# Ledger of designs, part 67: designed miniproteins, single chains, continued (4)

Each design is a single chain, and the fold is of that chain. pLDDT is the mean over its residues in the fold that is shown.

## One batch from the design tools (miniprotein)

Design m14322
Fold by ESMFold2-Fast:
Structure m14322 (fold): chain A 71 residues (1-71)
Amino acid sequence: SKKDELEAFNEKYALDLTDEEIELLSKYPDSVLDKMEEIVEYVYSKKPVPQELLDSLPEEVRELLKRKLNL
């Protein structure tokens, strides 16, 4: 399920997402999850995240990721 994919994503990148945050994210299309993973991979690779990629996310998702990744 999408929730299982988000829980695996959370575990893989140690993002410390709560069950409530996972439930919130589960309401978005897979394209949003793909962009989230791409952004996290930039951060973990110590590469600058393209601003256009961040701006392409829904505001709620963008702000959540920025908090979890300290961006």
Scores: mean pLDDT 85

Design m14323
Fold by ESMFold2-Fast:
Structure m14323 (fold): chain A 65 residues (1-65)
Amino acid sequence: MEEHAKKREEMSKRLGEAAMRAFEKGLDSLKVTELVSKAMEATANPEKFDEGEEYIRELEELAEA
């Protein structure tokens, strides 16, 4: 139902892009890796999509700073 696989794919793409920007910007690799790991774990479970989106937003914020 709800095409959860497609939602997960979109979240994974956003996460990858945000992580690449953060690394390219020279941000703390440990902090970036921690957020990526938590987001990936959350996006594997549809019940935790909200948590995954929060971690992705944090990473995006870091990349934009």
Scores: mean pLDDT 77

Design m14324
Fold by ESMFold2-Fast:
Structure m14324 (fold): chain A 105 residues (1-105)
Amino acid sequence: TPAVTVSPTSLTVAEGEAGVATLSNNSSTDQNVEITVVSGAAAVNVGDEAGPGLREGESATFTLAAGATKELRVVAPEPGTTVLEIKNLDTGDSQTLTVTTRAPP
């Protein structure tokens, strides 16, 4: 099992609604984590609901303490797919979170 995991690895949300994924540090040591919005129109907030969030091409780095969790909130204003890369900077392991945003019926 990787030291840092994201759950779920895929989300489906309605446009303008927030999807939530949880980052977990499953190790006994602090891990340095980088979140990058690789593609898509969604804004991503890490651990805080305030502010404009990360957008396509943007990244944020933070320390996730041993055994800690941190939420990712993803909101897209229009239908499409957003892809996030979660990279553990200490191990070189990476995970992908895919968010699919659907139009209302």
Scores: mean pLDDT 79

Design m14325
Fold by ESMFold2-Fast:
Structure m14325 (fold): chain A 93 residues (1-93)
Amino acid sequence: EEVAKLEKEADELLLELGKAIADGDSKKAADLAEKIAETYRKISEKDPSMKKDAELAAEIAETFAELTRKGVDPKEALRKALEEGKKKYEEEQ
């Protein structure tokens, strides 16, 4: 129940992030990604069954925010963050 509310918040933030990336708004994209990461960290703390997936989602969002704040284009930052997430997912199989 509590986790479902956090997942809904994450979904809403992800939609806003997608719009910010499409608009090329790097500051807004990074700010939204940091909020998404915080939301997934809370999910990982509240639901042990979702911990691995939520931690992965948080790390992807954190990597995206870091790259975007360093001046990487948001679309390229997203590509790199997803690539790192995929590597981590495959290592934990």
Scores: mean pLDDT 83

Design m14326
Fold by ESMFold2-Fast:
Structure m14326 (fold): chain A 55 residues (1-55)
Amino acid sequence: SPLEERIAAVRAEISRVGDEIVARLQADPTDTEGLTRLSGRLQALVDELAKLEAE
């Protein structure tokens, strides 16, 4: 299903962005701009996933 494929893609991207946030926190926890951007991207992906899972 195209919907199931999109949900899987969004979940994969959430995992990837989450891993990038963890890596950045370990490398440079003072990168507030980069971390804020990634956190915003993660929130947008979570919101998209919620909309897709609502059918």
Scores: mean pLDDT 85

Design m14327
Fold by ESMFold2-Fast:
Structure m14327 (fold): chain A 87 residues (1-87)
Amino acid sequence: SERQKRAAARSAIANAVAQVMGEAMRADASDEEILARIRETLAAAGVPEAEIDALLARMREVIAAESDRGRRLERIWQLVMAAIREL
């Protein structure tokens, strides 16, 4: 069904972003490097540029507001998951 296909696509995108974030975190990547890799992953998955730009703007607000790296990355992940649910 369309609902099952859409759910599978969302899970695939979420898994791809989780892998990229995990790799970037292990490499001790900067916030901007993490955002760039998230952008590339979402674009490769066919997410519209306007939706990616809106998500990255919200992520930059989190980066500006949260000084703790662990909490900042968790909040970024929550924003990605929320955006993927809307796809």
Scores: mean pLDDT 85

Design m14328
Fold by ESMFold2-Fast:
Structure m14328 (fold): chain A 98 residues (1-98)
Amino acid sequence: DAGAKAAEVLIEAIREALKILEKEKAPKELIFEAEVYLGLAEIARAIGKISGDPEFAAKQAIRLAKELIEFLKKNGAPKEAIDILEKGVEEAEKLLKE
């Protein structure tokens, strides 16, 4: 339950970050990278569901979100997109402690 909720929080955070990148007209390369990471997080969620291990999905989504944060910071993405991802990671990590 906690793992499934944590994965959902992170997928939603990546989707919101993607919307911010599109709204702010970020370089196409940044938008594409965020779309790739969203796809990877959705695949991790699907694997977790099929394997009966939602905690695996949550841990992979946290890793992917952290990698996306580093990429976005390195490439000067809007702070709003980075902030929403960082808050999503914090919320997901708190959920996994429960």
Scores: mean pLDDT 85

Design m14329
Fold by ESMFold2-Fast:
Structure m14329 (fold): chain A 72 residues (1-72)
Amino acid sequence: SEHIEALRLQAEVAWLLGSLSAPSRAELEARLAEMEAQLRANPELAALSAEEAEELKEGMKKLKELLEELKK
């Protein structure tokens, strides 16, 4: 179940990055905070494959960079 949650987070990151055209700063901050909270709460996410973990990390990094850009 935790592995499925990890895959769902990965899908949410991919969907968010692919679907964002004019995101609000508040929406991005809330989503990032939710994903980070789930990652901290669920050690079973360590069961992600190397590829899955890399994709999730890259997606979250891009989301954080987008948030910083919106602050400018």
Scores: mean pLDDT 63

Design m14330
Fold by ESMFold2-Fast:
Structure m14330 (fold): chain A 71 residues (1-71)
Amino acid sequence: SEKAEAIREIREIGERAARTDDVTKLVGYTLRVIGITHDMNLSPELSQGLGRAVLEGDMERLERLLAEIEA
């Protein structure tokens, strides 16, 4: 499904963000996730939460938020 594809892409981006120490790449990953969440019409709170999780490399928070979207 389109939703499952978006979730997989966000997860992949989050994994790349967690493994980088390059601030420019980290910002780019965060902006990509924000773009995906806008296309999904997610709430501002969910979009912000996902963006923060990617920016902070917090994979545990990212997975919790993605699980809420999959429900």
Scores: mean pLDDT 85

Design m14331
Fold by ESMFold2-Fast:
Structure m14331 (fold): chain A 64 residues (1-64)
Amino acid sequence: SAAAARAQAEAAAGAYDDEHFMEVLKETSKRVDELGKKGASLDEITRVSEELAARYRARQAAAA
C-alpha cells in the first residue's frame, strides 16, 4: 500500500541520516542479548537500554 511504502521510505531515510543511531541500536541489541543469556533481570536490561539511549541523545546534542 502507499502508506506502507511511505513508512518504509521514512524509516530508510532516518537510518541513512543517522549512522550513530544505527551504531547505538546495534550496541544496545548486543548488550541486551548478552544480559538475557546471562539471566539478568528486566530492570537491569531496562537500565542498560536507557543508558545507551542517553549516550545517543548526548552525542546528538553535541553534534548540533
Scores: mean pLDDT 65

Design m14332
Fold by ESMFold2-Fast:
Structure m14332 (fold): chain A 81 residues (1-81)
Amino acid sequence: MSELGKRASKAIENQDVEGLRKVLQEAIEKGRGHVLEVVGEAIRAAQDGLLSDEHRQTVLDLTRPHLSPETHRAIERALRG
């Protein structure tokens, strides 16, 4: 797991919305693969029942302009658990 993935997981576990926002912004600057890595950690948290509605909405809002509509739709479904 990369440093961004670890930071995302920690922010989700601590219910730190601002921490997750900062990690997502850094991932966006670094490129699509890093965005998908952070999203992957959010999907795992959703599957474990650990993703808050605030974290889910933050992921969806920040990634929407940077992903294809098909990819974003798949992420929306995965984050619903």
Scores: mean pLDDT 82

Design m14333
Fold by ESMFold2-Fast:
Structure m14333 (fold): chain A 75 residues (1-75)
Amino acid sequence: SLEEELRQIAEEAEKLILEVKDIYNKLKTPEMKKILEKIQQLAQQLGQAIANRDLDTAKQLLKEIKKLKEEAEKL
């Protein structure tokens, strides 16, 4: 269902955001801070997309969060 897909996206995004916060806590660099700030902005947009039941936008925002998490892991 739409609601189940949105819930799964929200849970996956929350997990990714926590993982990036953990990386930042270990590597407090300006580059990592910029990644964290971008992820926080995307998280706000994702929350709005989920509230609006906009699955396509939610999927796209999750994809962008995943890319930033991969960038964080390379630092």
Scores: mean pLDDT 87

Design m14334
Fold by ESMFold2-Fast:
Structure m14334 (fold): chain A 82 residues (1-82)
Amino acid sequence: MKSTIGSSLRIDVTDAIKDALAKELDIPVQLFYDAGVVAMEVSSVDGRPDFTFYANGDPAAQKKIQEAAEKKGYKVTFKPVP
């Protein structure tokens, strides 16, 4: 695996983004609030989105989001907020 600089766009996760992600993953938006998701990075490789979420909340909620995303064919990684 090789590291690439500037290949993912980091964005602040607003309420609107939480709603959009919850609909896309078919899960309750409350999971994003419980998980404490504050920012994310997104890259797209051959129609396969790769998500990195920065979160400081409930690990159980983070795990549920990750499992829902993987079930939809998305790759998801959680990182702690510094």
Scores: mean pLDDT 76

Design m14335
Fold by ESMFold2-Fast:
Structure m14335 (fold): chain A 70 residues (1-70)
Amino acid sequence: TLSEKELEKEKEELIKQLEKERKKAIEKKDSITVSVIGIFKASLDFLLSNKQYKDLEQEIKDVKDYLKSY
């Protein structure tokens, strides 16, 4: 289990990775991947802003698994 500060740092790093992948998807005109990444970014921001740290930890894992498969 990660601390709140560690989850905030992982979220920020993950957002940077998602932004890089989103830019690549835009260049490739992969609208489905652009939309999926947009939803993940919005979800991560929402969970942190609402201090839902347990849900944020799970979402970070789910997003990391998605990026490994893409």
Scores: mean pLDDT 84

Design m14336
Fold by ESMFold2-Fast:
Structure m14336 (fold): chain A 73 residues (1-73)
Amino acid sequence: MAAEERELERLRREFRDAARAFGEAVASGNKQGLIEERERFRDIAERAKQLPAAAELARSAEVGAESADLYAS
């Protein structure tokens, strides 16, 4: 239980970091940064899918990955 709570909080922090970096990459037109954040969002989504309490985070990360992919195209 406590370990799952710690992993969920780590995933939330990682998601906030990725969202910030994604916004910076969009603002600067950094295509490589968008590709890197797309991969980070995909990783967060897959890890969050392993935690029932993280279903909303998994969905948010999937949307982040899709958005980053569209901007990188």
Scores: mean pLDDT 84

Design m14337
Fold by ESMFold2-Fast:
Structure m14337 (fold): chain A 81 residues (1-81)
Amino acid sequence: MLSEAQKLLNEAFKLADQAEQLAKQGGSLDEIEKLAEEAKKKAREGVELARKGDSGGIGSAFRKLAEGIIKHVEEVVEKFK
């Protein structure tokens, strides 16, 4: 479960980076928002999976990472508007 949660957070991070790069290049707002929503979705799924599989506090670290990813992509979208 933890390895799958980690995989989801890594995918969320890559999608967030892609959204930021596309925004910097003057890409389509629709595409940037799509990447941001996918990143947020995967981050949330990763946190839920981590909470289900771990009671040792790792879920807290994963939640903070996911919150950081979500906030970052929301700021990218907002700045592009």
Scores: mean pLDDT 76

Design m14338
Fold by ESMFold2-Fast:
Structure m14338 (fold): chain A 82 residues (1-82)
Amino acid sequence: VTLDQDDVDFIKFIAQQFGLNVTITASQKKINAYFSNFDFNQDGTISDFEKRFIVANIQKQFKLPVTGILDQNTLNALLAKK
């Protein structure tokens, strides 16, 4: 799997949200460990399950129904944070 800089930055942000301390040196190793834990299809592509897991945690934090889908209610909660 080829991760670009945006994916790395996004995962670092998520790792920080879940209390994981990542460094530049260790980031790729921690990213691979995270993906191996949530990649239910080892097809060499980043699974949408990690994104769904993140959305589900956001929904839980905002006390919304936990669907793991980025719906209008979840978007409204994220926009209200601004």
Scores: mean pLDDT 51

Design m14339
Fold by ESMFold2-Fast:
Structure m14339 (fold): chain A 77 residues (1-77)
Amino acid sequence: MAVPDATAGSATVYVDGKKVYEASGTKDSTASDPELDELIAKAKNAKIETTAETPDGTTKTTVVYENGKVASSSTES
């Protein structure tokens, strides 16, 4: 799965409980990174948290990976 782009928000990636990537909330976009995608695919556990600003507030999406597959996803506004 491609890493979500951060637009007017933030993105944080955790691999095996370690923070390996973080984008600031002021960045327009985070380019898709093949190295980051590979780290997620090879990890036993990984988590991507993205925050996007919307007209109604902030939307937070969390995607959890287990053995390179999506185990769960949640979105809250």
Scores: mean pLDDT 66

Design m14340
Fold by ESMFold2-Fast:
Structure m14340 (fold): chain A 56 residues (1-56)
Amino acid sequence: ATLRSSPLSPEQLRENLEAAIREAEERMKDPSLTPAQKVGARLTVIASKEDLEDVD
């Protein structure tokens, strides 16, 4: 989203991103998920880590 503005503190943003990464990693460990769903989870980890690098 190009117009997204979030007034989260660096600590709050980091916690939210780390929580998203943990959830996506749990999803990737689920053997009942399709390869496509696991790719989606992996992309969530990558995107969240990229956002995390933007926090301080």
Scores: mean pLDDT 73

Design m14341
Fold by ESMFold2-Fast:
Structure m14341 (fold): chain A 77 residues (1-77)
Amino acid sequence: MAEEAVEALRAGDLEAALRAAEEIAKQHPEYQPFVDAARTALAQGRRDLARRLLAEIAAGYAKMQGNEELAAEAERL
């Protein structure tokens, strides 16, 4: 999930990154407000804001999974 979100973000596929973030939020509801904010940003055409929010979700989850390298990569996106 975190890897899928980071890969989608690298590809510029914010819709795929959002789907990966939604799967994270299903298992970790604390991410749901960030997912909702990213979805709203995408719907409003605010793609830079959506990318930042999705990258923040991916970084947080990667760090929680013990993957600090993937978290650092997501934080740079």
Scores: mean pLDDT 84

Design m14342
Fold by ESMFold2-Fast:
Formats: C-alpha cells, sequence, structure tokens
Structure m14342 (fold): chain A 66 residues (1-66)
C-alpha cells in the first residue's frame, strides 16, 4: 500500500541520515587523531549512497501510485 511505502521511505531516510552523520564524525576523528580512517569512511559513504539510491527508487514507486 502507499502508506507502507511512505513508512519504509521514512525509515530509509532516518538510516541514511544516521550513516551520513557517522561519516562526518569519522572525518572529524581522522583529522583530530591523524589516523587513516579512509577505508572505514569509504565503506560508510558507500552504504549511505546505497540507502539514497533505495530512497530514489522508492520515491519513483510512490509517485507512480499517486
Amino acid sequence: SLVRLQIIRDMLHISADATEFVVRRLRERSRQTGRDLSPLIAAQEAAAQDLRERIRSLDAQIRALA
């Protein structure tokens, strides 16, 4: 149903925001400590991109039903 898709979209948005927040914190920590956190940052950025792609796909499905 449309309502279920909207709830899933909102949940994905929260997950994407949380993942992007983690990326920002890892970048700050990398700067502060001088440690190379690049592999971990790259993995979290990839996860955020995947979540944003899922949101775009879901938004297209919601629009098609509207």
Scores: mean pLDDT 88

Design m14343
Fold by ESMFold2-Fast:
Structure m14343 (fold): chain A 96 residues (1-96)
Amino acid sequence: KWIEEALKKIEENKEKVDKLTQEYDELHRESGRLAEEAKAAGATDLARQISINDVAFRLRFVGDLLEGDLEGAEKTIKDYRAFLEQARAELARIKA
């Protein structure tokens, strides 16, 4: 029952879901690059933390969409972006 309601909500908001998915995909790609840069700089613990959080944010984002929670999906993207900004600042500090 809830799956049918979630799918209907996703279809009704397809344009917004597509936009959120594109924003998520951009952050996921950035996360991969940042983890690789951290590993290359010898920041192995930071690289691991970036990779773990990438999986956690993916699960949150998919869960938000399955529940038809577009506001939750937007918050997940905002939280993920904030995390990557903090990780980038930490990597810059390590490289300095």
Scores: mean pLDDT 85

Design m14344
Fold by ESMFold2-Fast:
Structure m14344 (fold): chain A 81 residues (1-81)
Amino acid sequence: SLEQQVIDEIEKETNALLAKTSDEATRKALEEQRKFFIDRLRTAVAKVRAGEISIEEAYRDVLVWNQKVNELIRELLESIG
């Protein structure tokens, strides 16, 4: 699914950063950021599917620092809206 593709990309990027990071505090922050992002993404998708929020509202809620991931998120939300 497109949702799984977004999650897989986030996990891939986070794992690549974790592989280059030896600092325990930074590793913990990356793992927490991944979890919070995936939780927010799933919540936003569920709310759009339920008609509780617009695609534009959901997109603002799940924006991250990576443009490629943001483009995949937009495609996902538009596919379910």
Scores: mean pLDDT 77

Design m14345
Fold by ESMFold2-Fast:
Structure m14345 (fold): chain A 89 residues (1-89)
Amino acid sequence: SKEERVERYLEAVLDIARINGTELTPEQVEELRKVIEEIVDNLSDEDADRVLTGLLVWANFKKAQNIPLTAEDMIRLAKKMMESLKKRK
């Protein structure tokens, strides 16, 4: 279901954050949930997976360079990727 897809994507993003030592406030988790709901509503499964892959690659890049990954950066990147893919046709 849509609800199950949102929860799976949210858990995957939260796993990326946890592995990289990034802490999110409850308000940031809810903002991220809303972004993921928009992703599920507006993107194909393939494009939704591209957002997750982009976040993972970016997080791994930050970790390899010993640069802290912030919650604000993760939310911002997810929003930008979603908007970019939503406009793609």
Scores: mean pLDDT 80

Design m14346
Fold by ESMFold2-Fast:
Structure m14346 (fold): chain A 88 residues (1-88)
Amino acid sequence: SMTERDITINMAVMLANYGELIVILNKKKKTGYLSDQEKKEADQNYQEFLDISDILISKSKSLNDTKLVSLTQKMKQKAEDIYEEIMK
């Protein structure tokens, strides 16, 4: 069911995965290095971010919440930029 609670939960999960990507990127910037395990973790966090963001966009569109759609799409672009920088 599409409820404000369901949207809030999906937003929290999306933001948690985004936060983990920021932590990994900051480690790469500080140390110049990421282990294969950390790169796999980044890949997993990014994939979960994408899955949840697509659910959130779909739910937000069905509720005609154009602001939340726009915000989620902007976060999706930022997550992609962070992920690409991690994997570079």
Scores: mean pLDDT 87

Design m14347
Fold by ESMFold2-Fast:
Parts: C-alpha cells; sequence; structure tokens
Structure m14347 (fold): chain A 91 residues (1-91)
C-alpha cells in the first residue's frame, strides 16, 4: 500500500523535525497530523500530495517565523520526505 508507506515517511519526518526543534514540537506535530489527514482524504494524483506537503512546509515557516534557522532545518526534513513520498506514489 503506497499510502501507508507515504504516511510512515511523513510521520518519521515529523518526529525528526520535532527532535531538531523541540520548542516547536507540538506545533509541528499538529501541522504534520493535519497534512497526513488531508493526504489520506484526498490523494488522487502526485500534485495533490505534493500540494499538501508544500502547504505544511509553509505553515511550519509561519509557526517558526522567529526561528529562521530552525524553520529552514524543519522545512528541509519535510521537503526530503515529500520528495520520497511523491516517488513512492509515482512508482
Amino acid sequence: DKLKKIKEILEEAGRRMQEAVPEYAEEIRKIVEEMKEKIEKENKDASTIAGYITEAMKKIGEAMADDREGADTAIRILREAGEKSVKIFEA
């Protein structure tokens, strides 16, 4: 099941982001959970999945506006996970 693998990758990315920026762990957890719920509900094509991941990256940047270095680290982790997720969906 491609969707199960994608959810596992995104959940692991969420954990890694929370470890990298513990001060924002709860906010990141909520953003990742919302992203996973949207992907589970609507996953018709790779662009839809990529769109929800991009939306989550934007929300992380907004939540961490006062910590640009931490935001860049978290967004990089999620971007890498997003690239893997899209590849799995297209496989």
Scores: mean pLDDT 87

Design m14348
Fold by ESMFold2-Fast:
Structure m14348 (fold): chain A 100 residues (1-100)
Amino acid sequence: SIEDAVEEIRKIVLDTLEEIKKNKETDEKKIEEKVQEMKERIEKVLIESGVSPRDAELIANIVAQEVKDLLLNNPNASDEEIEEFVEKLAKAVKEMLLEL
């Protein structure tokens, strides 16, 4: 379901951001690798939920870019800022899925 896909994506994004923060990762290459892994996981969730491969790639790319922008532009984001970011992103993903 859309709700299940959004919840799984929310967890994937939160786990990725929490892992990077916990490890105090500042290496752009390692951040890119973690974001790419996150993107691939999101794309898989969307495809398994019935989203076309093209739309799954588009949505996963949008999520990956937003996460990358947060990590590179706000590397010291608080836990509260991360939670707010993840909730806004989950809402955006839900809206994108409802438009398909």
Scores: mean pLDDT 85

Design m14349
Fold by ESMFold2-Fast:
Structure m14349 (fold): chain A 99 residues (1-99)
Amino acid sequence: SVEEEVERRLAEFEAFVREQLRRAAEMLKALPDPEAQAVADRIEAAVEAGDLETAVRLLVEHALATDPAATEADRAVARRYAEEVFAAFRERLRKAAEE
């Protein structure tokens, strides 16, 4: 059915996002930086828990923390942006599943 096809496509897309986050965590663990390794562990835990929003937020927050031009305001904006993007993504998935 169309419903089953949509559900399968959404699951495939979520799996793709999870794989990209796991690859990012692997890259962070390869760095000789204990803080990057700790962030990688948290990203992997969030992905395993199905919390993709937290995983993306952690990755973005770490990227901004290592950028000397980034301010605390920039980090707060990035965190809110990650949460809003995933909220919109979940709503889009819900609507697609209801079609």
Scores: mean pLDDT 72

Design m14350
Fold by ESMFold2-Fast:
Structure m14350 (fold): chain A 78 residues (1-78)
Amino acid sequence: MKKKKTPEELLEEFYKRMTAFEKEHSNLPVEEQEKLFRKLVAEFARELGATDEFVKWIEEEKDPAKLLLGLYALILGK
């Protein structure tokens, strides 16, 4: 079980993962980067205890800005 983190600590962890993602996957086609990014956001949401319905919404959302806003709302709403 994951120990409780503050919203600020969770955002820092997510930004760290995003920075690593951009560095690692910059050479991939945009379509593949988008698939991997949605997977990254979905996995992080699951780690935060998001419902299966919420995770499925993240996996199906095509707008990266909406994905980020949804994740931020999950982090801040706890």
Scores: mean pLDDT 74

Design m14351
Fold by ESMFold2-Fast:
Structure m14351 (fold): chain A 88 residues (1-88)
Amino acid sequence: MSNAELREEAIELVKEAMEALKEGDYEKAKEYLQKARNMTLLLSRNPAVAEESRAAAEYVDKALEALKEGDYEKAKEYLEKAIRALRS
């Protein structure tokens, strides 16, 4: 799988997590975010995108923390930042 394909897959997982949050399915959202985090960590092994991928992983971790605290608006904000990092 190419680096671009992995980035798009990670973005899609974050988008699916955001949709699950809109539906109130927080467990499904967490599952998608854990998968997205694993993909961002895999991407961070590529020096060309390592910085952006680490930033995305950090934002996903912050979103998971916000979800645990019940702060869904903050979680959404971090997920939007994760998508921006993956697209940069």
Scores: mean pLDDT 81

Design m14352
Fold by ESMFold2-Fast:
Structure m14352 (fold): chain A 92 residues (1-92)
Amino acid sequence: SKRENIIQIIALSLRVIGTVTQIEIDDLSLEQARQKLDEEMAIILEVAKKLSDEDREYLLGLLEKIAEGAPAKYKEVVDEQVAKLKQQLQQA
């Protein structure tokens, strides 16, 4: 249902926020941040594959806004991971 899809999109967005927040709290290196985000984005990809193209686009838009608000140290890493997820979803 549309309601269930919206809840999933919100949940996935909150997962990314939580992961970025933990990376900042732990003051991880850029390499460690990439690894943590790679692992989280792999989980997000599996759930996002079940969404419609419209819902995938909406999710990606939210993730891009999350990347814009990311701590300056990690912004490029978050942008890179969102771009990678976008490419992977286009192939699914």
Scores: mean pLDDT 86

Design m14353
Fold by ESMFold2-Fast:
Structure m14353 (fold): chain A 80 residues (1-80)
Amino acid sequence: PLSREEQLDGLLDTFATLALAAGVPQEEVDALVERLRALSDAEQVAALREWADRLVARTGDPALAGALESLLETAERLAA
């Protein structure tokens, strides 16, 4: 079984994969992940939501929007 922190790390990895698939540069994704890992769980969720909103606005992809919202709901539950 994974700890809550390990599960949240897995969600960050999933977010990174989605961002790369949407055309975000590897260096930008790496910098974001490092920054997020330095934050508290609540701050990680807030920062992740802001990034997800920007990514959705940039791509206009409803499938990506749905995937990111599902990911954020899971992260919010784990951070509570």
Scores: mean pLDDT 76

Design m14354
Fold by ESMFold2-Fast:
Structure m14354 (fold): chain A 87 residues (1-87)
Amino acid sequence: MPVIEPMPRLDASDAAQLRAQIERGLALAREVLAASTDPLVRELVETAIRLLEEARRLLDQGRYEEAVELLERGQMAIAVALLLEAA
């Protein structure tokens, strides 16, 4: 299904869901970092952690659009790292 996403104004529920996605991504990234010995996977996961921590800070500042952009980039880095681990 094509996802076309004009981000609506975030209400409190959407902001909480965004925070939960950031925290879940951080938890997964930290687990991958602890388990992986591959330097490329570790570099991608460390990049994801940096992006997600910055996304959390932007979310706390009310900069929701920027937080979403960094969340998407962090999730992509985790996805690539997991694909490399599976190869």
Scores: mean pLDDT 79

Design m14355
Fold by ESMFold2-Fast:
Structure m14355 (fold): chain A 81 residues (1-81)
Amino acid sequence: SMEEALKRANELLDKAIEKHPQARSLIEQARKLLEQLAEDPDDEITEGMIQLIIGVLKVIGENDAADAIEEALRLIKEAAK
């Protein structure tokens, strides 16, 4: 369900913040966008914004945070089908 996907997504993001507190701001921006995407899973603009945050995290070397957001995005997209 979407509720279970959001719960799992939030758990992944919380763990990423605990391990990489320097990435907190970008992870929290991604959380807000993931919640928006859960309401409208076909919103390509919101999905694009999440992908931009993932890209920024990878560029600055926050690969674990980027991976957590990618997995959260995957869970939300799968729950929407």
Scores: mean pLDDT 89

Design m14356
Fold by ESMFold2-Fast:
Structure m14356 (fold): chain A 63 residues (1-63)
Amino acid sequence: MADNALKKLAERLGLSEEEARKLLINSLHNPMVLGMLKEVMKDAGASTDEINALIDKLKKELK
């Protein structure tokens, strides 16, 4: 589920999944950039649930 949204983001931006993950993590403190990345994932075919699961997973990893 979460991995599907990350993969779609990576493919859309021409990044590796590792690069896309780093971009998302760096964007967690910037709601504008995070919002734009969520829209990119949605346009790539990720569901809102998949996007939210990915963001929650990344926030959990930053403990």
Scores: mean pLDDT 79

